Designed miniproteins, single chains, continued (5). Designs and how they scored, part 108

Each design is a single chain, and the fold is of that chain. pLDDT is the mean over its residues in the fold that is shown.

## One batch from the design tools (miniprotein)

Design m19989
Fold by ESMFold2-Fast:
Structure m19989 (fold): chain A 65 residues (1-65)
Amino acid sequence: SGMAARRKRMEALGKAQVEFQELVRNEDWKGIDELLKKLEETDPEIADLLKISLKILDRRRALAA
């Protein structure tokens, strides 16, 4: 793994985070599930990071209720 591989992963992560944030804003839970399924096939590490973010968001919402 070189600098090019790291850069590609960072770009993919950034793009996925932007898409994830937009889906969360729109309360598009089906879209979030579909995004995670696509990422599990192409970039499973990014999918795992977003799943952790989703769990944190869900927990925060539950505690605030």
Scores: mean pLDDT 77

Design m19990
Fold by ESMFold2-Fast:
Structure m19990 (fold): chain A 93 residues (1-93)
Amino acid sequence: MKDKLLEAYREAQKKLLEGASKEEVAEFLRKLAEEAKKKGDYELAEALEVLAEQWLEDPLSSLHDRIGDIEAGKREPTPGEKVLLEIELETRK
């Protein structure tokens, strides 16, 4: 799962850099989320939906603001957000 989410994250960045709109990238991620749901991978589907919403709000930023809120104890991360936090850490090395 984490590897597939990392691939989706990198593909989203690539599409945006190649001139796709943030809306087109978000639709790509939502399509992957629907495919994950059809395969019974609801955790991956949730993570992809969260990533799609992030790309609509801030397509070139990391999960920094969401990470900050979670670390400050304002809320608990969802299963999808936990996977995205791991991906964010891996993309930063």
Scores: mean pLDDT 67

Design m19991
Fold by ESMFold2-Fast:
Structure m19991 (fold): chain A 61 residues (1-61)
Amino acid sequence: MEEERKKKIAEYLLNKDVDSAGSLLTLDEAEELAKKVVEASTKKGISEDERLELAAKIALE
């Protein structure tokens, strides 16, 4: 579950990077960001949907 969530978030971040910055993120960097999002969401007790929203916020900033 955790690994699948990280992959989904990393994929989402890569899509956002392409849209906004044109491939500034590597897959490894997206996976590191996904780890931070999962960790932050776990601390807050956030649902999976809210994790994706948090990933979008991080990708935009």
Scores: mean pLDDT 62

Design m19992
Fold by ESMFold2-Fast:
Structure m19992 (fold): chain A 71 residues (1-71)
Amino acid sequence: TESAIAATVAYAKREVDAAVAAGKLTEAQGREIKARIDETARAVRDAPASDAIAAILETTGAAIREALAKQ
């Protein structure tokens, strides 16, 4: 469902913005992670809502872990 994907994207982007505000991520890292979230949401737009939500959340978590591993 488009609304479920949009809500998940908004949630994921808020988590990224909160991490940037807390100094855990740079603004550049936050921008790159949000771009990956948008790309994943586009790729799964026609998937079942549960699969789309899982893909977006997993991509967000993986991107944050990758960024933090270099700090």
Scores: mean pLDDT 82

Design m19993
Fold by ESMFold2-Fast:
Structure m19993 (fold): chain A 58 residues (1-58)
Amino acid sequence: SEERRRLAETALEAAKKFLENGNYEQAIRAMQAALRVDPSNEEARKLLEEAIKKLKEK
């Protein structure tokens, strides 16, 4: 639905900001929330993978 797509997009924007600020744990939580709303969202999956990689670098 458009509502689910909009909610996922909002969470994606929040996650991108968290990634830029080095808040990887918050980015992971934001992406997990997006995937609960839209489990097929490929952008959310890619950002989640990126955040996990960055967290492991510490």
Scores: mean pLDDT 80

Design m19994
Fold by ESMFold2-Fast:
Structure m19994 (fold): chain A 60 residues (1-60)
Amino acid sequence: SPEVERLRAQIDGLDRSIEELRRAAAAETDPERRAALEEHIGFLERARDELLERLRELEA
């Protein structure tokens, strides 16, 4: 369905963003900037989990 396709695309986009931020955090030497990156990663991971739950409901 178009909604499932859209959700999968959004999840894929979030997975790519999270991976990029994780690489940035691993390379970051400033503890304050690293903490900000880790907080941003956590925010995106929560958003991804919400989309995954929505996808599960639509595919059930």
Scores: mean pLDDT 88

Design m19995
Fold by ESMFold2-Fast:
Structure m19995 (fold): chain A 56 residues (1-56)
Amino acid sequence: MKKKLEERAREIVRRIAEGENPEELIEEAAKELGVSKSTVREAVRKVAEEIQESLA
């Protein structure tokens, strides 16, 4: 489950960068993965931070 959450978080970060609605993406992922929206938001935040560090 954790790996699928991280993969979905990376997908969400990419789609947000493309201009898609973050709240819709987070809600859909939470429903599909059977986790809370807060869990998805934290995963997305963590992935975004890792990507930001990779650009340094």
Scores: mean pLDDT 77

Design m19996
Fold by ESMFold2-Fast:
Structure m19996 (fold): chain A 68 residues (1-68)
Amino acid sequence: SAGEELRKHVLEAANKGLKATVKLEDGSEIIADGNNPTSVAGALLLLIGAEGKRVTVESELGTVEGIA
């Protein structure tokens, strides 16, 4: 599912010590920082809570967009 791809991208960036920006359709953003486990956990919880909403995840690895 697109939600799985969004979560996978956050985790892949985090595993490489990179930052991923999680953007919601309302313009709100959260940073998942691979060097800050609390920020990664917060981003994953946000993606779960955003079920049915359009989300974009951007990192140095690329961009993934979809419905969470």
Scores: mean pLDDT 83

Design m19997
Fold by ESMFold2-Fast:
Structure m19997 (fold): chain A 59 residues (1-59)
Amino acid sequence: GDIEKLEEIKKKIEEKIKEIKKELAKNPDDKKLKMELEIAEGILKLVEGVINLLKKKEA
């Protein structure tokens, strides 16, 4: 269903955030990576919010 699809999207975003953080550990002053991290974390929070709303409606 939609929740399962969103949880798969969430997992992929979390994996990308982990990769960006590893790259930032090597290049801590990379402004592009910092911006990409902020965007990815913002999208993750939005996806988590949608999952939470859908789970409350299913319960």
Scores: mean pLDDT 83

Design m19999
Fold by ESMFold2-Fast:
Structure m19999 (fold): chain A 71 residues (1-71)
Amino acid sequence: LEEFARAAAEFAVGVKELDPSLTDEQAIELAVGLAEAFADIDVRAGKITPEEKDRIVELARRYAEELLAKL
């Protein structure tokens, strides 16, 4: 769960590094969107609960915020 949220955040911040026109808010939105998309697949497959999806999404947001704060 946490590794998945971290990977989504790292990917989104990496995209911002490749495209400097992307805002911090847009990078956070990308991290959240990626986490939501992947977690939704696992919810539909019965592998995780909707509550676990919400946790993954919130962790991805927090990790993206932490990574952006270091830039």
Scores: mean pLDDT 81

Design m20000
Fold by ESMFold2-Fast:
Structure m20000 (fold): chain A 71 residues (1-71)
Amino acid sequence: MEKAEKYKELGEEFAKQGDNRKAAEYYALAASHYLKEGKLEEARELAQKALDLDPNNELAKAVLAEVEKKL
């Protein structure tokens, strides 16, 4: 099964390598999975982290907007 933690780990590895675009993509995927699990704080944190690395990441923007509606 796909786990949010796996995408988070991939995001951390790409961030460590300086690949900000890929790091943002994986953080946004992790955030999306945490959102589906109802883990709003983790989803918010990772979506914000993705946007800090890539402000144009549409998935991260969508996750943040959805978390805001659920708070």
Scores: mean pLDDT 83

